# Designed miniproteins, single chains: the designs that were tried, part 28

Each design is a single chain, and the fold is of that chain. pLDDT is the mean over its residues in the fold that is shown.

## One batch from the design tools (miniprotein)

Design m915
Fold by ESMFold2-Fast:
Structure m915 (fold): chain A 62 residues (1-62)
Amino acid sequence: GVVPGEEELVTVREGDTLESIMARHGVDPAVFADTIMRANSIEDPAALRVGQTLRVPTRAPR
């Protein structure tokens, strides 16, 4: 990744859920879903839209 921080921008694709996106980035949905929802002003994880960009907290690559 090129982002010099703990967040990456992820584009939602058809069939994606918040949980599936987090799992792809090695982030436990049960631990971090609430944090990501708050960071992206998401009240309902089922309300994600295709093409929406999310900020996902990940550990920066070395």
Scores: mean pLDDT 68

Design m916
Fold by ESMFold2-Fast:
Structure m916 (fold): chain A 74 residues (1-74)
Amino acid sequence: MTIEQLQKVTEAFLAADKDRDGYLSKAELRELLKQLGVVLSDEQIEELLKEGDKDGSGKLSFEELLELVEKEVL
């Protein structure tokens, strides 16, 4: 990804991660995607979360989000 894309994703992640735990819940992921101009259904967000959530926490880490962006899933 470009530096500009990385910065935009980082800013959106920090804005969505209100509890500062370094992870996004399904609701916070929806907010992040909306900030990036991406509108997905609840089902699509759930599938995206399952794709990125490698540890089974039910949440998406910043590193997992970046991997989804790199794979062009987002």
Scores: mean pLDDT 73

Design m917
Fold by ESMFold2-Fast:
Structure m917 (fold): chain A 59 residues (1-59)
Amino acid sequence: SKIDELLEKAQKLLEEAGGKETEEVIDLRYEVWLLANPDMSEKEKKAAEEEVEKQKKKI
């Protein structure tokens, strides 16, 4: 499935970075989360987007 492909890609990138979450890993995990949770509320989606942006800014 597309979710499995994205999870495998994220895992490889995470391993290549020595377990550090890069911007690419964060983006892939967010995409997986959106695909796995299509019925998420608008509030939950906004909270997740804010967390993704916060994580990226810390890199």
Scores: mean pLDDT 79

Design m918
Fold by ESMFold2-Fast:
Structure m918 (fold): chain A 85 residues (1-85)
Amino acid sequence: DKDFVDSRGRTALHLAAELGDLERVKYLIEVEKADVNAKDKDGRTPLHLAAEAGHEEVVKYLLEKGKADPNAKDKKGRTWKDLAK
C-alpha cells in the first residue's frame, strides 16, 4: 500500500500500530482495507512496530483478526517476537 508513506516507508497502519491506536488500526484494516503486511524501508511490518512499542492489544488484534504474518522478518532477520520482551 502506497496511499500514504512517510520518509521511512511507513504507512498510516504502521503509525497507528506504533502509537497503540487500536481503534484506528481496526478502521484502517476493516474499512480502508490497508495492507496489514506492508513493509517499511527496514522491512518492518505494523506488527513489528506494535510489538517493539509494547502495545499488546494491537499485537493481539493484528495476529488474531488482522491476519498479520507472524513469520515476517525485518532486514535484520527479526520477527515480531524478537522485538517484543
Scores: mean pLDDT 83

Design m919
Fold by ESMFold2-Fast:
Structure m919 (fold): chain A 67 residues (1-67)
Amino acid sequence: MKIPKEKKEKFKEYLKEVGYKGINQKELAEELGVSPATVSRMLKEIIEEEIEEGVELLVEAVESVLS
C-alpha cells in the first residue's frame, strides 16, 4: 500500500504524543482519512523503521502494539 509522506509524519508525531498503547485505531483512521487496517499497517512500518534507530524504544513499542 502507498503511504503518503505527510500522513506518515503526522502519524509519527501522534505516536510520540500518546504512545503506542494509548492510540485508538478508529479515531486515528478518521483523523488521517484512512481505514483502521491502514493505521495498523502504518504502525507496523514505523516500528520496523525504528528497529534500526532505537532497539530499546522499539521493544517497548512492539510490546505496546502487540499487547
Scores: mean pLDDT 65

Design m920
Fold by ESMFold2-Fast:
Structure m920 (fold): chain A 86 residues (1-86)
Amino acid sequence: SNREDLIEEMRKKLIELFKEAKKELTEEDVARAREVFETQDEAALLALNDGELVVLTELMARDVVENEGGAAKAAAERLLEAIREA
């Protein structure tokens, strides 16, 4: 159906955006994202680049999958699938 085609198209676009964001990630970028996840430093969060934000999003989504239930867990699982497929 047209709705299913639109959802698949949007999912593919999201995966491509994540691929581009992750393309130039360094070990230092991953470390910065992890530090922000652990410290919740707002100034450091605002300084993250797009790739680092994707890493932070993956860390946060993984935390939701581990500690939350219902709709939040389902949404976080779908987001993790898209990030990991990228």
Scores: mean pLDDT 81

Design m921
Fold by ESMFold2-Fast:
Structure m921 (fold): chain A 79 residues (1-79)
Amino acid sequence: QIAEFKEAFSLFDKDGDGTISFGELLTVMTNPDLGQNPTQAELEDMIREADIDGNGTIDFPEFLTMMTSAEGSKLQEVV
């Protein structure tokens, strides 16, 4: 899973600066080929958290946190 996320991040981090744009993040998170199926509510929540600085870029640690958070939600119920 982590290797998959890292590869996806690298595909969108074309400049190699360690960040991806907000638009590319949306593509990754909504792409079924990457094994992600977040609900609209989950996607909006992750976007809001990632857009803390409002600069439109996401670091790999933030990206990984959001992707693994979505996977975790499928493995454990939210109470």
Scores: mean pLDDT 61

Design m922
Fold by ESMFold2-Fast:
Structure m922 (fold): chain A 61 residues (1-61)
Amino acid sequence: SMGKLFVATEDYEAKSPKDLSFRKGDIIEILSNGNEQYVYARNKNTGKTGYVPLSKLAQLE
């Protein structure tokens, strides 16, 4: 996959079926640019996809 990789800085539970849940330390691959608050992503630890809040992610260096 050619998406940008981020790491989850905290746990997040999906609030809707379109959202993606993750745990702190999960590797999140960005699949599509969203708006300023949410992006479409894949959780590489679970294989699931959905929207994630950017504020809970840090770009891998």
Scores: mean pLDDT 81

Design m923
Fold by ESMFold2-Fast:
Structure m923 (fold): chain A 95 residues (1-95)
Amino acid sequence: MKKEELIKKADELVKKADEYEKNGYRFQAAVWYVKAARYYLEAGDFDKAIETAKRAIELAQEIIDNLPPDSVLRQMAEDILERAKKIIEEAEKKK
Protein backbone atom coordinates (compact mmCIF):
# COMPACT_ATOMS: atom_id res chain seq x y z
CA MET A 1 0.00 0.00 0.00
CA LYS A 2 1.14 3.60 -0.80
CA LYS A 3 0.57 4.67 2.85
CA GLU A 4 2.94 1.94 4.14
CA GLU A 5 5.61 3.07 1.64
CA LEU A 6 5.35 6.72 2.83
CA ILE A 7 5.62 5.65 6.50
CA LYS A 8 8.67 3.48 5.68
CA LYS A 9 10.36 6.45 3.95
CA ALA A 10 9.54 8.70 6.93
CA ASP A 11 10.96 6.13 9.40
CA GLU A 12 14.19 5.90 7.35
CA LEU A 13 14.52 9.71 7.36
CA VAL A 14 13.98 9.82 11.15
CA LYS A 15 16.82 7.29 11.58
CA LYS A 16 19.05 9.48 9.38
CA ALA A 17 18.07 12.59 11.39
CA ASP A 18 18.76 10.77 14.70
CA GLU A 19 22.28 9.90 13.47
CA TYR A 20 22.98 13.53 12.49
CA GLU A 21 21.66 14.78 15.86
CA LYS A 22 23.78 12.20 17.76
CA ASN A 23 26.86 13.48 15.90
CA GLY A 24 26.08 17.15 16.70
CA TYR A 25 24.83 18.12 13.21
CA ARG A 26 21.69 19.93 14.41
CA PHE A 27 20.86 21.70 11.11
CA GLN A 28 21.15 18.51 9.02
CA ALA A 29 19.06 16.64 11.62
CA ALA A 30 16.34 19.36 11.47
CA VAL A 31 16.25 19.13 7.63
CA TRP A 32 15.70 15.35 7.73
CA TYR A 33 13.09 15.58 10.54
CA VAL A 34 11.06 18.11 8.45
CA LYS A 35 11.21 15.79 5.41
CA ALA A 36 10.12 12.83 7.57
CA ALA A 37 7.26 14.86 9.10
CA ARG A 38 6.02 15.73 5.57
CA TYR A 39 5.96 12.03 4.59
CA TYR A 40 4.04 11.16 7.80
CA LEU A 41 1.56 13.98 6.97
CA GLU A 42 1.10 12.63 3.41
CA ALA A 43 0.57 9.12 4.84
CA GLY A 44 -2.16 10.45 7.20
CA ASP A 45 -0.12 9.67 10.35
CA PHE A 46 -0.89 13.03 11.93
CA ASP A 47 0.47 12.14 15.40
CA LYS A 48 3.86 11.13 13.95
CA ALA A 49 3.87 14.20 11.66
CA ILE A 50 3.34 16.53 14.67
CA GLU A 51 5.88 14.69 16.88
CA THR A 52 8.58 14.72 14.17
CA ALA A 53 7.90 18.36 13.18
CA LYS A 54 8.18 19.42 16.87
CA ARG A 55 11.63 17.79 16.99
CA ALA A 56 12.67 19.79 13.91
CA ILE A 57 11.35 23.00 15.57
CA GLU A 58 13.38 22.31 18.74
CA LEU A 59 16.63 21.88 16.77
CA ALA A 60 15.94 24.85 14.46
CA GLN A 61 15.16 27.08 17.48
CA GLU A 62 18.47 26.09 19.15
CA ILE A 63 20.33 27.11 15.96
CA ILE A 64 18.43 30.45 15.74
CA ASP A 65 19.10 31.25 19.43
CA ASN A 66 22.86 30.55 19.11
CA LEU A 67 23.67 32.39 15.84
CA PRO A 68 23.76 36.13 14.94
CA PRO A 69 20.94 37.60 12.75
CA ASP A 70 23.24 37.95 9.70
CA SER A 71 24.07 34.20 9.66
CA VAL A 72 23.00 32.31 6.50
CA LEU A 73 22.62 29.17 8.65
CA ARG A 74 20.23 31.07 10.98
CA GLN A 75 18.11 32.11 7.96
CA MET A 76 18.03 28.48 6.76
CA ALA A 77 17.02 27.35 10.29
CA GLU A 78 14.21 29.98 10.28
CA ASP A 79 12.95 28.47 6.99
CA ILE A 80 12.97 24.96 8.57
CA LEU A 81 11.08 26.33 11.62
CA GLU A 82 8.34 27.81 9.38
CA ARG A 83 8.02 24.60 7.32
CA ALA A 84 7.72 22.49 10.49
CA LYS A 85 5.06 24.85 11.94
CA LYS A 86 3.00 24.53 8.73
CA ILE A 87 3.15 20.71 8.97
CA ILE A 88 1.80 20.88 12.56
CA GLU A 89 -1.00 23.27 11.48
CA GLU A 90 -2.01 20.98 8.57
CA ALA A 91 -1.91 17.84 10.77
CA GLU A 92 -3.98 19.47 13.57
CA LYS A 93 -6.64 20.61 11.03
CA LYS A 94 -6.96 17.05 9.64
CA LYS A 95 -7.42 15.40 13.07
Scores: mean pLDDT 86

Design m924
Fold by ESMFold2-Fast:
Structure m924 (fold): chain A 61 residues (1-61)
Amino acid sequence: MRVLARALVDVDSANPAFLSLKKGDLVEVLREVGEHWVLARSLKTGRTGYVERGSIEIVEE
């Protein structure tokens, strides 16, 4: 089953390792990276990158 999360805030990053999101965007959580970060894929753009765990909310598992 896909783990889906929603962005709680706008996130803009100039670094391509990090995922840029608008509040309300859906992402697929690919894996957790330590306590503070997840590797996720944007469903809107298809881009993969790191996002801070506190900036997203799990909506579907």
Scores: mean pLDDT 79

Design m925
Fold by ESMFold2-Fast:
Structure m925 (fold): chain A 156 residues (1-156)
Amino acid sequence: SIRERLLELLNKSRLSEADIEELLEIAREVLTELSERYPDNTEKGTFEELEERTRELLPEEDYELVRLLATVFAKAAIQEYYKVHGRYPPVSSILELFKYIYSDPNAPFEAKFFALLSVLLRIGRFSLALELLEAYEKNDKEKVEEIIEEVLELLE
């Protein structure tokens, strides 16, 4: 199952290039289905408010899948950050991780991308997350930075 594949990725000490390819394939499949079933909420709020609304909107099984997928993307973001800096981000939440990575002008593009996906998943912006995946596949760094700015404005 998709859940079992995500748990295997989460339990690895390090994600290989093949693991990242599998993670992106899983994300495309999951986000395609979720974006069709659950249209993005355009309402602004705190991360905690948007996450709670997502939890209330989704059936428990779908919410747990989204939470797990977001956690694996957060792991990928941390690994990409560590490769460049030799140090782990001193953060305890997905939102703190995103803000920490984004505040660092030397953060690798991949770390920003994975951190942004983890946030979009937790706040239920599935259509925007799918758009972000498509931008990444096209190597459209400008579009990724645009989505980062949109999310920062949403979470103010």
Scores: mean pLDDT 86

Design m926
Fold by ESMFold2-Fast:
Structure m926 (fold): chain A 71 residues (1-71)
Amino acid sequence: AATLEEFADAFIRFDKDGNGTITTKELGTVMRSLGQNPTEAELQDMINEVDADGNGTIDFPEFITLMARKE
């Protein structure tokens, strides 16, 4: 299983602006970089669970929650 450091490194790589968020469009790419292969339907379900406000961004605690559920 990936460590918290691996999740943090992947998140930071895609958080280019350093604001502590990634876009929902980047979630699939981040997960693939960690060796995951979610379907579009699985990605949409995950996005709906963490991006309830529909703002198109995922913060680090939301990202870690998603990764913990996929272990």
Scores: mean pLDDT 72

Design m927
Fold by ESMFold2-Fast:
Structure m927 (fold): chain A 64 residues (1-64)
Amino acid sequence: MMQVGDIVQALVDYEAKSEEELSFKKGDILKVLEIVDDEWVLAQSLKTGKVGYVPKSYVVVIKR
């Protein structure tokens, strides 16, 4: 189960569909800041420092 503070890795490339979403590349490492709902988390890219919404199904927990 994904939780706030978890470190996640992108499974695929993603292009943001809105200004509030985060774009990322496969293999990018993100930190979960908030669980929004069953489909979305608020995350910070550890590569860029940018914060935005990320689809939960596109990332996997690698560290808790």
Scores: mean pLDDT 84

Design m928
Fold by ESMFold2-Fast:
Structure m928 (fold): chain A 84 residues (1-84)
Amino acid sequence: MDLGKELLLAAAEGDVERVRELLAQGADPNAKNRAGHTPLHLAAQNGHWEVVEVLKATPGTDENAKDNDGLTPADLAKKYGHLK
């Protein structure tokens, strides 16, 4: 799923403009990679707060999604020292 993979990458990189473009094109905000990480997990893990805010404002985004280790995006932010 091309758009979902691109959204995961853009969120991990903190590319806010690309995240907005992909969501406007119908990318699934809950797309998961092999580890079960959503775009929100990757943005939170890397401290990309503007991307986190865009994703949280997106209708249908599951802010409490758990990865394969049972961690939420907030858990990853805490684990990697990106507390808000």
Scores: mean pLDDT 83

Design m929
Fold by ESMFold2-Fast:
Structure m929 (fold): chain A 59 residues (1-59)
Amino acid sequence: LGEELLRAARAGDVERVRELLAAGADPTYRDSAGWTPLDLAAAVGDEETVALLTAALRA
């Protein structure tokens, strides 16, 4: 789930990010380079994915 969430965030796939978070994906997961899903979404500039991940981190 964490690795899939990182891939979805990097791709800007908002629907996939939403599905993975609903399935219990950890939004604080870091890859081997230390990147979080929020870091990757911010790098892509996808405001909707950033908003979804920010909301998940507050929950």
Scores: mean pLDDT 79

Design m930
Fold by ESMFold2-Fast:
Structure m930 (fold): chain A 72 residues (1-72)
Amino acid sequence: GKKEKLRKEMLKKIGEILRIIGEILDLERELKEAKEKGDKEKVEELEKKIKELEKEREKLLEELKKIEEELE
């Protein structure tokens, strides 16, 4: 049924969001270490990657919200 398909899609997107959160946390740790070492090039690279992942997370959260609205 439609609800079962939507629930599976919701769980998949939750899994993707959790993966992205984990990646952001790892990159934030690397960013802190790069800042402590004064590695300006690595700081810029890591900040860019974090920003891209935050944008992907926001997109997935909006998609998740739409699925939640369809389940109601």
Scores: mean pLDDT 85

Design m931
Fold by ESMFold2-Fast:
Structure m931 (fold): chain A 80 residues (1-80)
Amino acid sequence: LEKTEDPDVEERIKAALELGKKGNIEDLLSVLYNEKEEEVRKAAAYALGTLGDPRLDELLNELNKEQQEAFKKGKEEAKK
């Protein structure tokens, strides 16, 4: 995530990752459902994956393919 076309998008990506570090599930879900930028939604999905909460597995049915892959990537990183 070195370059984005919009600095605001990059800031929102960083904010989503920080929400993951803090365990703010509700704010991350808000990003997933309300963000228009796919890169920001993928960052939120990844951050949710890093939390390792099995209740979040229900989201996989509501996520697109790229968001599902980001979520799974986050779960893999959480196990290392």
Scores: mean pLDDT 75

Design m932
Fold by ESMFold2-Fast:
Structure m932 (fold): chain A 88 residues (1-88)
Amino acid sequence: SEGSELVVKGENYFQEGKYDKAIEYYKKALELFGKDNSTILHNLGTAYFKNGKYEEAIKYYQKALSLDPGNLLSQKNLEETQKKLKES
């Protein structure tokens, strides 16, 4: 699907270290899949974290956890991002 193709494109840009483009394509994918996709929300959080946008990363990890509270990776990444924001 077009949404799945946008996710793959976002993942490819993320792997290339092109985090701004990864964010762009993950946001486009989120528009097509709807706001409730916890995996895309987590990936947005991680891309914002890598891009040094810690406040935005926290918001997206919190949204992902609101949909999937048991996601240990999202919990860990949220805690690491909160520490990074306080140390910045």
Scores: mean pLDDT 86

Design m933
Fold by ESMFold2-Fast:
Structure m933 (fold): chain A 89 residues (1-89)
Amino acid sequence: LEEAIRKLIENGGEELLKLMIENGVDLEAKDDLGYTPVDYAAENPHLEAVKYLIELGADLNKADENGETLAHYAARIGDKKLIEELIKK
């Protein structure tokens, strides 16, 4: 987790990390592949996708059958329209 957080900050995701913490994202939640939301965000910080989910009042900790939360999807995908489809399910 600490290494992933450091990488996220190095990639300009400091504001994203702050939003995740302030909105109660479980930074230690692992999906079926063993990755956390911070692991995905560290590869490509999608600040606008996470902001969009917060704005909609979405439960960022809501997990699917694979253990992926909306925080995992937002961090990994960054596609606003794809995230909208995930919320509508």
Scores: mean pLDDT 72

Design m934
Fold by ESMFold2-Fast:
Structure m934 (fold): chain A 65 residues (1-65)
Amino acid sequence: MEELNKKLMEAAEKGDFEEVKELLKKGADPNYYYKSGEKKGYSPAQLALESGHRELAEFLKKASE
């Protein structure tokens, strides 16, 4: 699960919408956040938004709850 959540974070940062959808179908947690490092506290939606992927960020925010 942790590895799946990390892949979701990477896909969100890259703006890979199809990969994000696939990872969510596999059970990745859209409420995940980094617990350490320079991006500590960032969610998938926040990573997508910071990387300029606004539509993906909105999708991820709605998927969170």
Scores: mean pLDDT 78

Design m935
Fold by ESMFold2-Fast:
Structure m935 (fold): chain A 84 residues (1-84)
Amino acid sequence: MRPTVEEAVERISRETGVPAERIRDVLAALLGLESLDLSARLPLVGPPTADALLNFQKRHGLPEDRVIDEATLEALIKDLLAEL
């Protein structure tokens, strides 16, 4: 099963006590976005978030598939925790 960004945000919020809204804002900033749009009908994220993910994956040597797989999610969480 592919982990969702929403599930990761909820888990981090529960474990750290940081509000989910703040976690989403930091995650959006890490992707170079003004806000994180997870409302798209894609099983992942909508454009322009998909292009931001591709750039993130390229930067971290991950598969450039615009998919939030386990490796991409782990890299995002690692960078997110460093910024919190």
Scores: mean pLDDT 65

Design m936
Fold by ESMFold2-Fast:
Formats: structure tokens, C-alpha cells, sequence
Structure m936 (fold): chain A 63 residues (1-63)
């Protein structure tokens, strides 16, 4: 599927090395959606890839 643009709606602190920390307003590309509700995302600020709970993100468009 084509990647989607998402924005962090609140701050998130990574709980493991596989997760990303977010600040409210951060822009990310959604690369994959796992069936357990976690998304694989890439930060547009840092280029880092990691897991984030989907409730911390709002899809705002197509990349």
C-alpha cells in the first residue's frame, strides 16, 4: 500500500528499543499497520523507523 502521512496527537515515550518517542505535532510516514494496533512509522524529523501505538497518531493525508 502507498505510505500515509500521520501527525502525533500527543507525546509518547518509547517503552522499548523497537519503539519511537514522539512529540505532539511530529510528522511521520506510516509504513505498516500491525494487527495488534501498533504501526511501523518513519519520523520525518530524524528518519528513524519504529513502532508506535496507533492511538498516538492521526492520518492527515497520502505521502
Amino acid sequence: AAPELAVAVKDYEAQSPSELSLKKGDRLLVLDRLPDGRWVVRSLATGEVGLVPSEYLEVVGRA
Scores: mean pLDDT 81

Design m937
Fold by ESMFold2-Fast:
Structure m937 (fold): chain A 105 residues (1-105)
Amino acid sequence: SLDERLLEAARRGDLEEVERLIKEGADINARDARGRTPLHLAAISDSEKAIEVIEYLLKQGADINAVDDSGFTAHFLALLTGRYENAEFLLKKEIEEARKKALES
């Protein structure tokens, strides 16, 4: 399925394939057998393009607060797998979203 291909492309950090599949109608918030979204899989990717994939997914409406079946966010999975640059980027985005939400009332 398109959703399965999106999850695999995100895990590989294949930005071009991620963009193509989303434009073809793949679900940005699709989940694998462990409840992991494309954002979770990009967060644990060892690709040099992982941050660009994460940024693209967030711009397309990926839920930064989504949790997998273990209750872990993409940020927590990045930390657990030693993807520290991915983790730092996600933390900055979580802070930005929290700030926007706090200022909207």
Scores: mean pLDDT 89

Design m938
Fold by ESMFold2-Fast:
Structure m938 (fold): chain A 74 residues (1-74)
Amino acid sequence: LPLSREEKILLTLYEKGPLTASELAEILNISRATVRRHLDRLEKYGLVKKERSGNRTLYSLTEKGKKAAEAIKK
């Protein structure tokens, strides 16, 4: 079965490191608004964190998020 949008976001962050919502939208070929909705959910679950870097907001995996991505990748 195909991966969910949230699973694709977790794997992309695992493979490519910290990314903006716009970069995730481009990589996954979905709207920025859709990415933001899924990122907000993943942040509430403690799988993703956000950090301000200059004038950008970067998203990265927490330790819990890294473990989730490793389980999906297998």
Scores: mean pLDDT 83

Design m939
Fold by ESMFold2-Fast:
Structure m939 (fold): chain A 125 residues (1-125)
Amino acid sequence: SLDANGVSIIELISAAGQGDLEKVKEMLDAGADVNMKDERGLTALHVAAATGHLEIVKYLVDEYGADVNAKDSRGRTALHLAARTGHLEIVRYLLEKGADPDAKDSEGRTARDLLRERGHEELTA
């Protein structure tokens, strides 16, 4: 579970999910691949988006060019996870960065569908 630079993807994903921006910075500065996936296909961007860590989401995308449309093993993007968890500031940010609101997960659901279920379909208008 180490990348080519000896950085643990589990540690990077854990830091991103816990909101530890300094640890995320240390690992990416050490050469961690920003788009590296764990066994479930999750990237640091997926877990930061799911857990509401907007500053980490911005750091991954703006500074390291993280793939905003990367899909996990269930076909879910960071936008799907932010929409499911109601992190609307992250939803807005990801849409501004080119996230596809109409990408389907393994259940055929889009981020637009998830936002509509929560009464926030206007964000994808």
Scores: mean pLDDT 87

Design m940
Fold by ESMFold2-Fast:
Structure m940 (fold): chain A 97 residues (1-97)
Amino acid sequence: DELGKKLLEAARNGDLEGVKELLAQGADPNYKDENGRTPLHLAAEQGHLEIVKVLLSTPGLDVLAKDKNGKTALDLAKEQGHEEIAKILEEAVHMAQ
């Protein structure tokens, strides 16, 4: 899926408007790269708070998705020291369980 690959790139690069446009075009918010990483993993790892918020507001988002190392977006946010992202992800994980 070309839209899924573009969504991963936009999320990694902090392209907020690109993320919004791709989701509006029907891009899968749970699309995984070769390492099992979703747009949420990449945005959380890179510290893109507003993109994390957009993804969390997207219907059908799997906030509990694990990459090939068994890590969630929350794990990556904590490892990188992105405290505000970790906080909103902890709240989203609590609501999903």
Scores: mean pLDDT 90

Design m941
Fold by ESMFold2-Fast:
Structure m941 (fold): chain A 89 residues (1-89)
Amino acid sequence: MEELVKEFIEALKKGDTQKARELLDRLIAEGADLNLVDENGNTPLHYAALYAVEKNDISLVKRLIEAGADPSLKDKNGKTALDYAKLLL
């Protein structure tokens, strides 16, 4: 569900907590690939980590990992999602 993953990332970028949670529940229910990468090597988990820092809320990061998102995946700069969320860890 490539389009649904894009909508989820856009909700995270906008800080829309309710929409991000609703879209994540739907992604999990549909068995979507939560490890899809964009042109910069960013996964949904990378964007969730940036959201977590901005909102001081790690709940979406935790939910994504529980749903099968791989926290070891690195972007083009060799950074994991947890490298960006380090202030909350």
Scores: mean pLDDT 80

Design m942
Fold by ESMFold2-Fast:
Parts: sequence; structure tokens; C-alpha cells
Structure m942 (fold): chain A 59 residues (1-59)
Amino acid sequence: GKVFEALADFTAVSPWTLALKKGEKVVVLKEIDEDWWLVQSLSTGKTGYVPKSLLKEVK
């Protein structure tokens, strides 16, 4: 699957969201809408929703 990295730290503010650290690698599981994606962290294995604007595709 495509790998993305977090451009900034993100704090989980609800049970559905995933906390990320800047530079953390994730895989996209589902693009829910235009603003939020369901992802899995490659470092922790945890899943949750994050703003897609925080993510950049790794080449």
C-alpha cells in the first residue's frame, strides 16, 4: 500500500482519532471523505482517523 508521513504532531482529541508524531509513517486504509482518512501507524500498529492535510506520500 502507499506509505505517507506525518508533516506535524497531531494530538488525539477523540476515541476515533489517532495521535501521530512528525515524521511517523502510516499506511492509508480508507479515504473516508475529502478531509479525513483512516490510517494505520507503521511504528505502533494503531489505527484511527487523521486529517489528510497532515500527510505527505513517501516516494
Scores: mean pLDDT 81

Design m943
Fold by ESMFold2-Fast:
Structure m943 (fold): chain A 125 residues (1-125)
Amino acid sequence: NDRDELGRTPLHEAARAGDLERVRALLATPGVDVDARDKFGATPLHLAVANLDLRDPTAREIVELLLAALADPVAEINAQDEFGETPLHLAGRLGSGEVRDAKVDFLLSHGADPSIVNKFGETAL
């Protein structure tokens, strides 16, 4: 079984953990599902943004590699999980101070849409 109890693929876990070499190896694997959704509708990109410090160049490279592997990176940076939350919502909610600001600035520079509302009617900013 290539999915864990949360429906996560190896790419979800590598992205969440900030394992750059594992992300590279998985993205080089034929048939990898780069936009796979876990049981909460989260993609590997959602987990990378939620869990990594985007002030770190390695963390930024992971997010850029994930976006580059996607057929529609702008659609996927704006992908909504089961709560209607985009990666930008996770950046705004799960960070504080400079950590949050670095995530927000990075995502906005890559086409994140701050006007998208979650299931509670909340924008990311």
Scores: mean pLDDT 82

Design m944
Fold by ESMFold2-Fast:
Structure m944 (fold): chain A 53 residues (1-53)
Amino acid sequence: GPPKELIERLEAEREKELENLFEAYRNVGFPDDLARKMAEALFKITVEEELKA
């Protein structure tokens, strides 16, 4: 499998990507709780599609 250092770096990048999605939804006017849930849902779908493609 990939080295732990690479996994750690990828996790950090994914965390930043998730945070950017959260901020995007929040800027549209969604409350923080909804923005977070929507960002997580979209991020999960995007990652799952990328892995399947």
Scores: mean pLDDT 75

Design m945
Fold by ESMFold2-Fast:
Structure m945 (fold): chain A 67 residues (1-67)
Amino acid sequence: MLTDEELEEAFKKFDRDGDGTILVGEVRQFFESLGYNPTVEQLVALIKEVDTDGDGTIDLDEFYKMI
């Protein structure tokens, strides 16, 4: 069972620049690091749902909406 603390710590590891966001291209690896095995189609659908501005980045609040 994934905790909010585990999600936040994993997010920080993928947030290389410390800007509070993860690139959409890194989202698959992020979920795989948490023990999920999503398809490309599932990830694209989730990203489109939360990345409403189309800027190619996802913040922590948007990640909570994906889970």
Scores: mean pLDDT 69

Design m946
Fold by ESMFold2-Fast:
Structure m946 (fold): chain A 75 residues (1-75)
Amino acid sequence: MKKEVEEKYREVRELLAEVVEKLRAEGREEEARELAERVLPYVEEGKKALAAGKYEEALEYFEKAEELIREAEEE
């Protein structure tokens, strides 16, 4: 479980970086900032849960972060 959750954390971080970079390249810097601000709390809570050995909770936070990033991509 831990390795799977760590992989999800990495995937979410990579996805956020890619989408933020894409938005910035399109001149949508404000949307890029807003996305990062919306996603950051879930990534932070996920990291805390992962550090505490709460792998299922960590995964839920990372999945919510991923959902928010993908919603921003659809606009």
Scores: mean pLDDT 82

Design m947
Fold by ESMFold2-Fast:
Structure m947 (fold): chain A 130 residues (1-130)
Amino acid sequence: SNEELNRLLSMASVLGDVELVRELLAQGADPNARDPETGLYLGSDGRNGRTPLHFAAEAGHVEVVRLLLEAGADVNAREPAPSSLGRTPLHLAAEAGHEEVVELLLEAGADPDARDRLGRTPEDLRREAE
């Protein structure tokens, strides 16, 4: 039951389905659950074990990001080692150029100095994407 809710929350966060995210959180879905299957559906092993907040931040879904943070999502959650770069949601939003998501994450206490496994900060990734 809870595993299915958590899987659906990750997928809804990828898709930006605000109403479904709200419903799943109301049903007790864990905003911090790491779903190894959602990354596989997106065709990337490096996305396995991401939280819903990672997916919403990479996709630029502002309202989903807000709902997840309000539900207690860990703003500084890292992608799991060794199959990933150890990025936070802020790294992913910055790399994708989602400025409104970047602002929300920083207001929620995201670490702007967090370094991925290549020593890059979110600002480094933002500048590389320009």
Scores: mean pLDDT 83

Design m948
Fold by ESMFold2-Fast:
Structure m948 (fold): chain A 111 residues (1-111)
Amino acid sequence: MVEIRDPAARDAMTELNIEAARLGLPGLTLLGGLDVNAVDENGYTPLHLAAEAGHLETVRWLLENGADVNAKDDVNGNTPLHLAEEAGHEEVVKLLLEHGADPNAKDKNGK
C-alpha cells in the first residue's frame, strides 16, 4: 500500500477503494498512488484493461488523472478505444472519444 501523507489524498483513495470494490476492480487504489500510465509486459495500461472490461467509472477516473487515451499496446498496437469497441462497450467508447481518443488510430493489422 502506498503511503499517502495528504489527508485529502487519503480520503480520495478511500473513496476509490469503495468504488473499485463496487466496480469489481481490486487494486485500482494502487494505480491511483502510482503512475496511471504504467504498462505491463505487453504494453497494456490500466486504461486498456478498464476499457476492455467496460468499467465506465474507472475509465473516467483514469482519463481525469492523466491516462494516455491513445496509448498503444506492444502486442497488436491496440488503443483503449479499440479494446472497448471489440468488447462492445458503447458508453466506454463514447467516453474515450469525448476525451480525445483517435477513432482513426490503426492497430498493427490496419483496423
Scores: mean pLDDT 65

Design m949
Fold by ESMFold2-Fast:
Structure m949 (fold): chain A 69 residues (1-69)
Amino acid sequence: DDIDEAFARFDKDGDGVITADELREWLESRGETPTDEEVATIIRMADKDGDGVIDLDEFRDLVTAGREP
């Protein structure tokens, strides 16, 4: 499943959540230099609960919502 594969790439620690640090590392691996503010914005967009992390369910909803017109 493409979503599960994408989540696993972010979740380096295997905790079942994606943190701001993991997002930053992933973007840097792509040759980007994101600011803490940019990473925080991505987390806020995906984090429905305001907890500062993204779980698999929220990640899945983000992917599906992003495809809705």
Scores: mean pLDDT 68

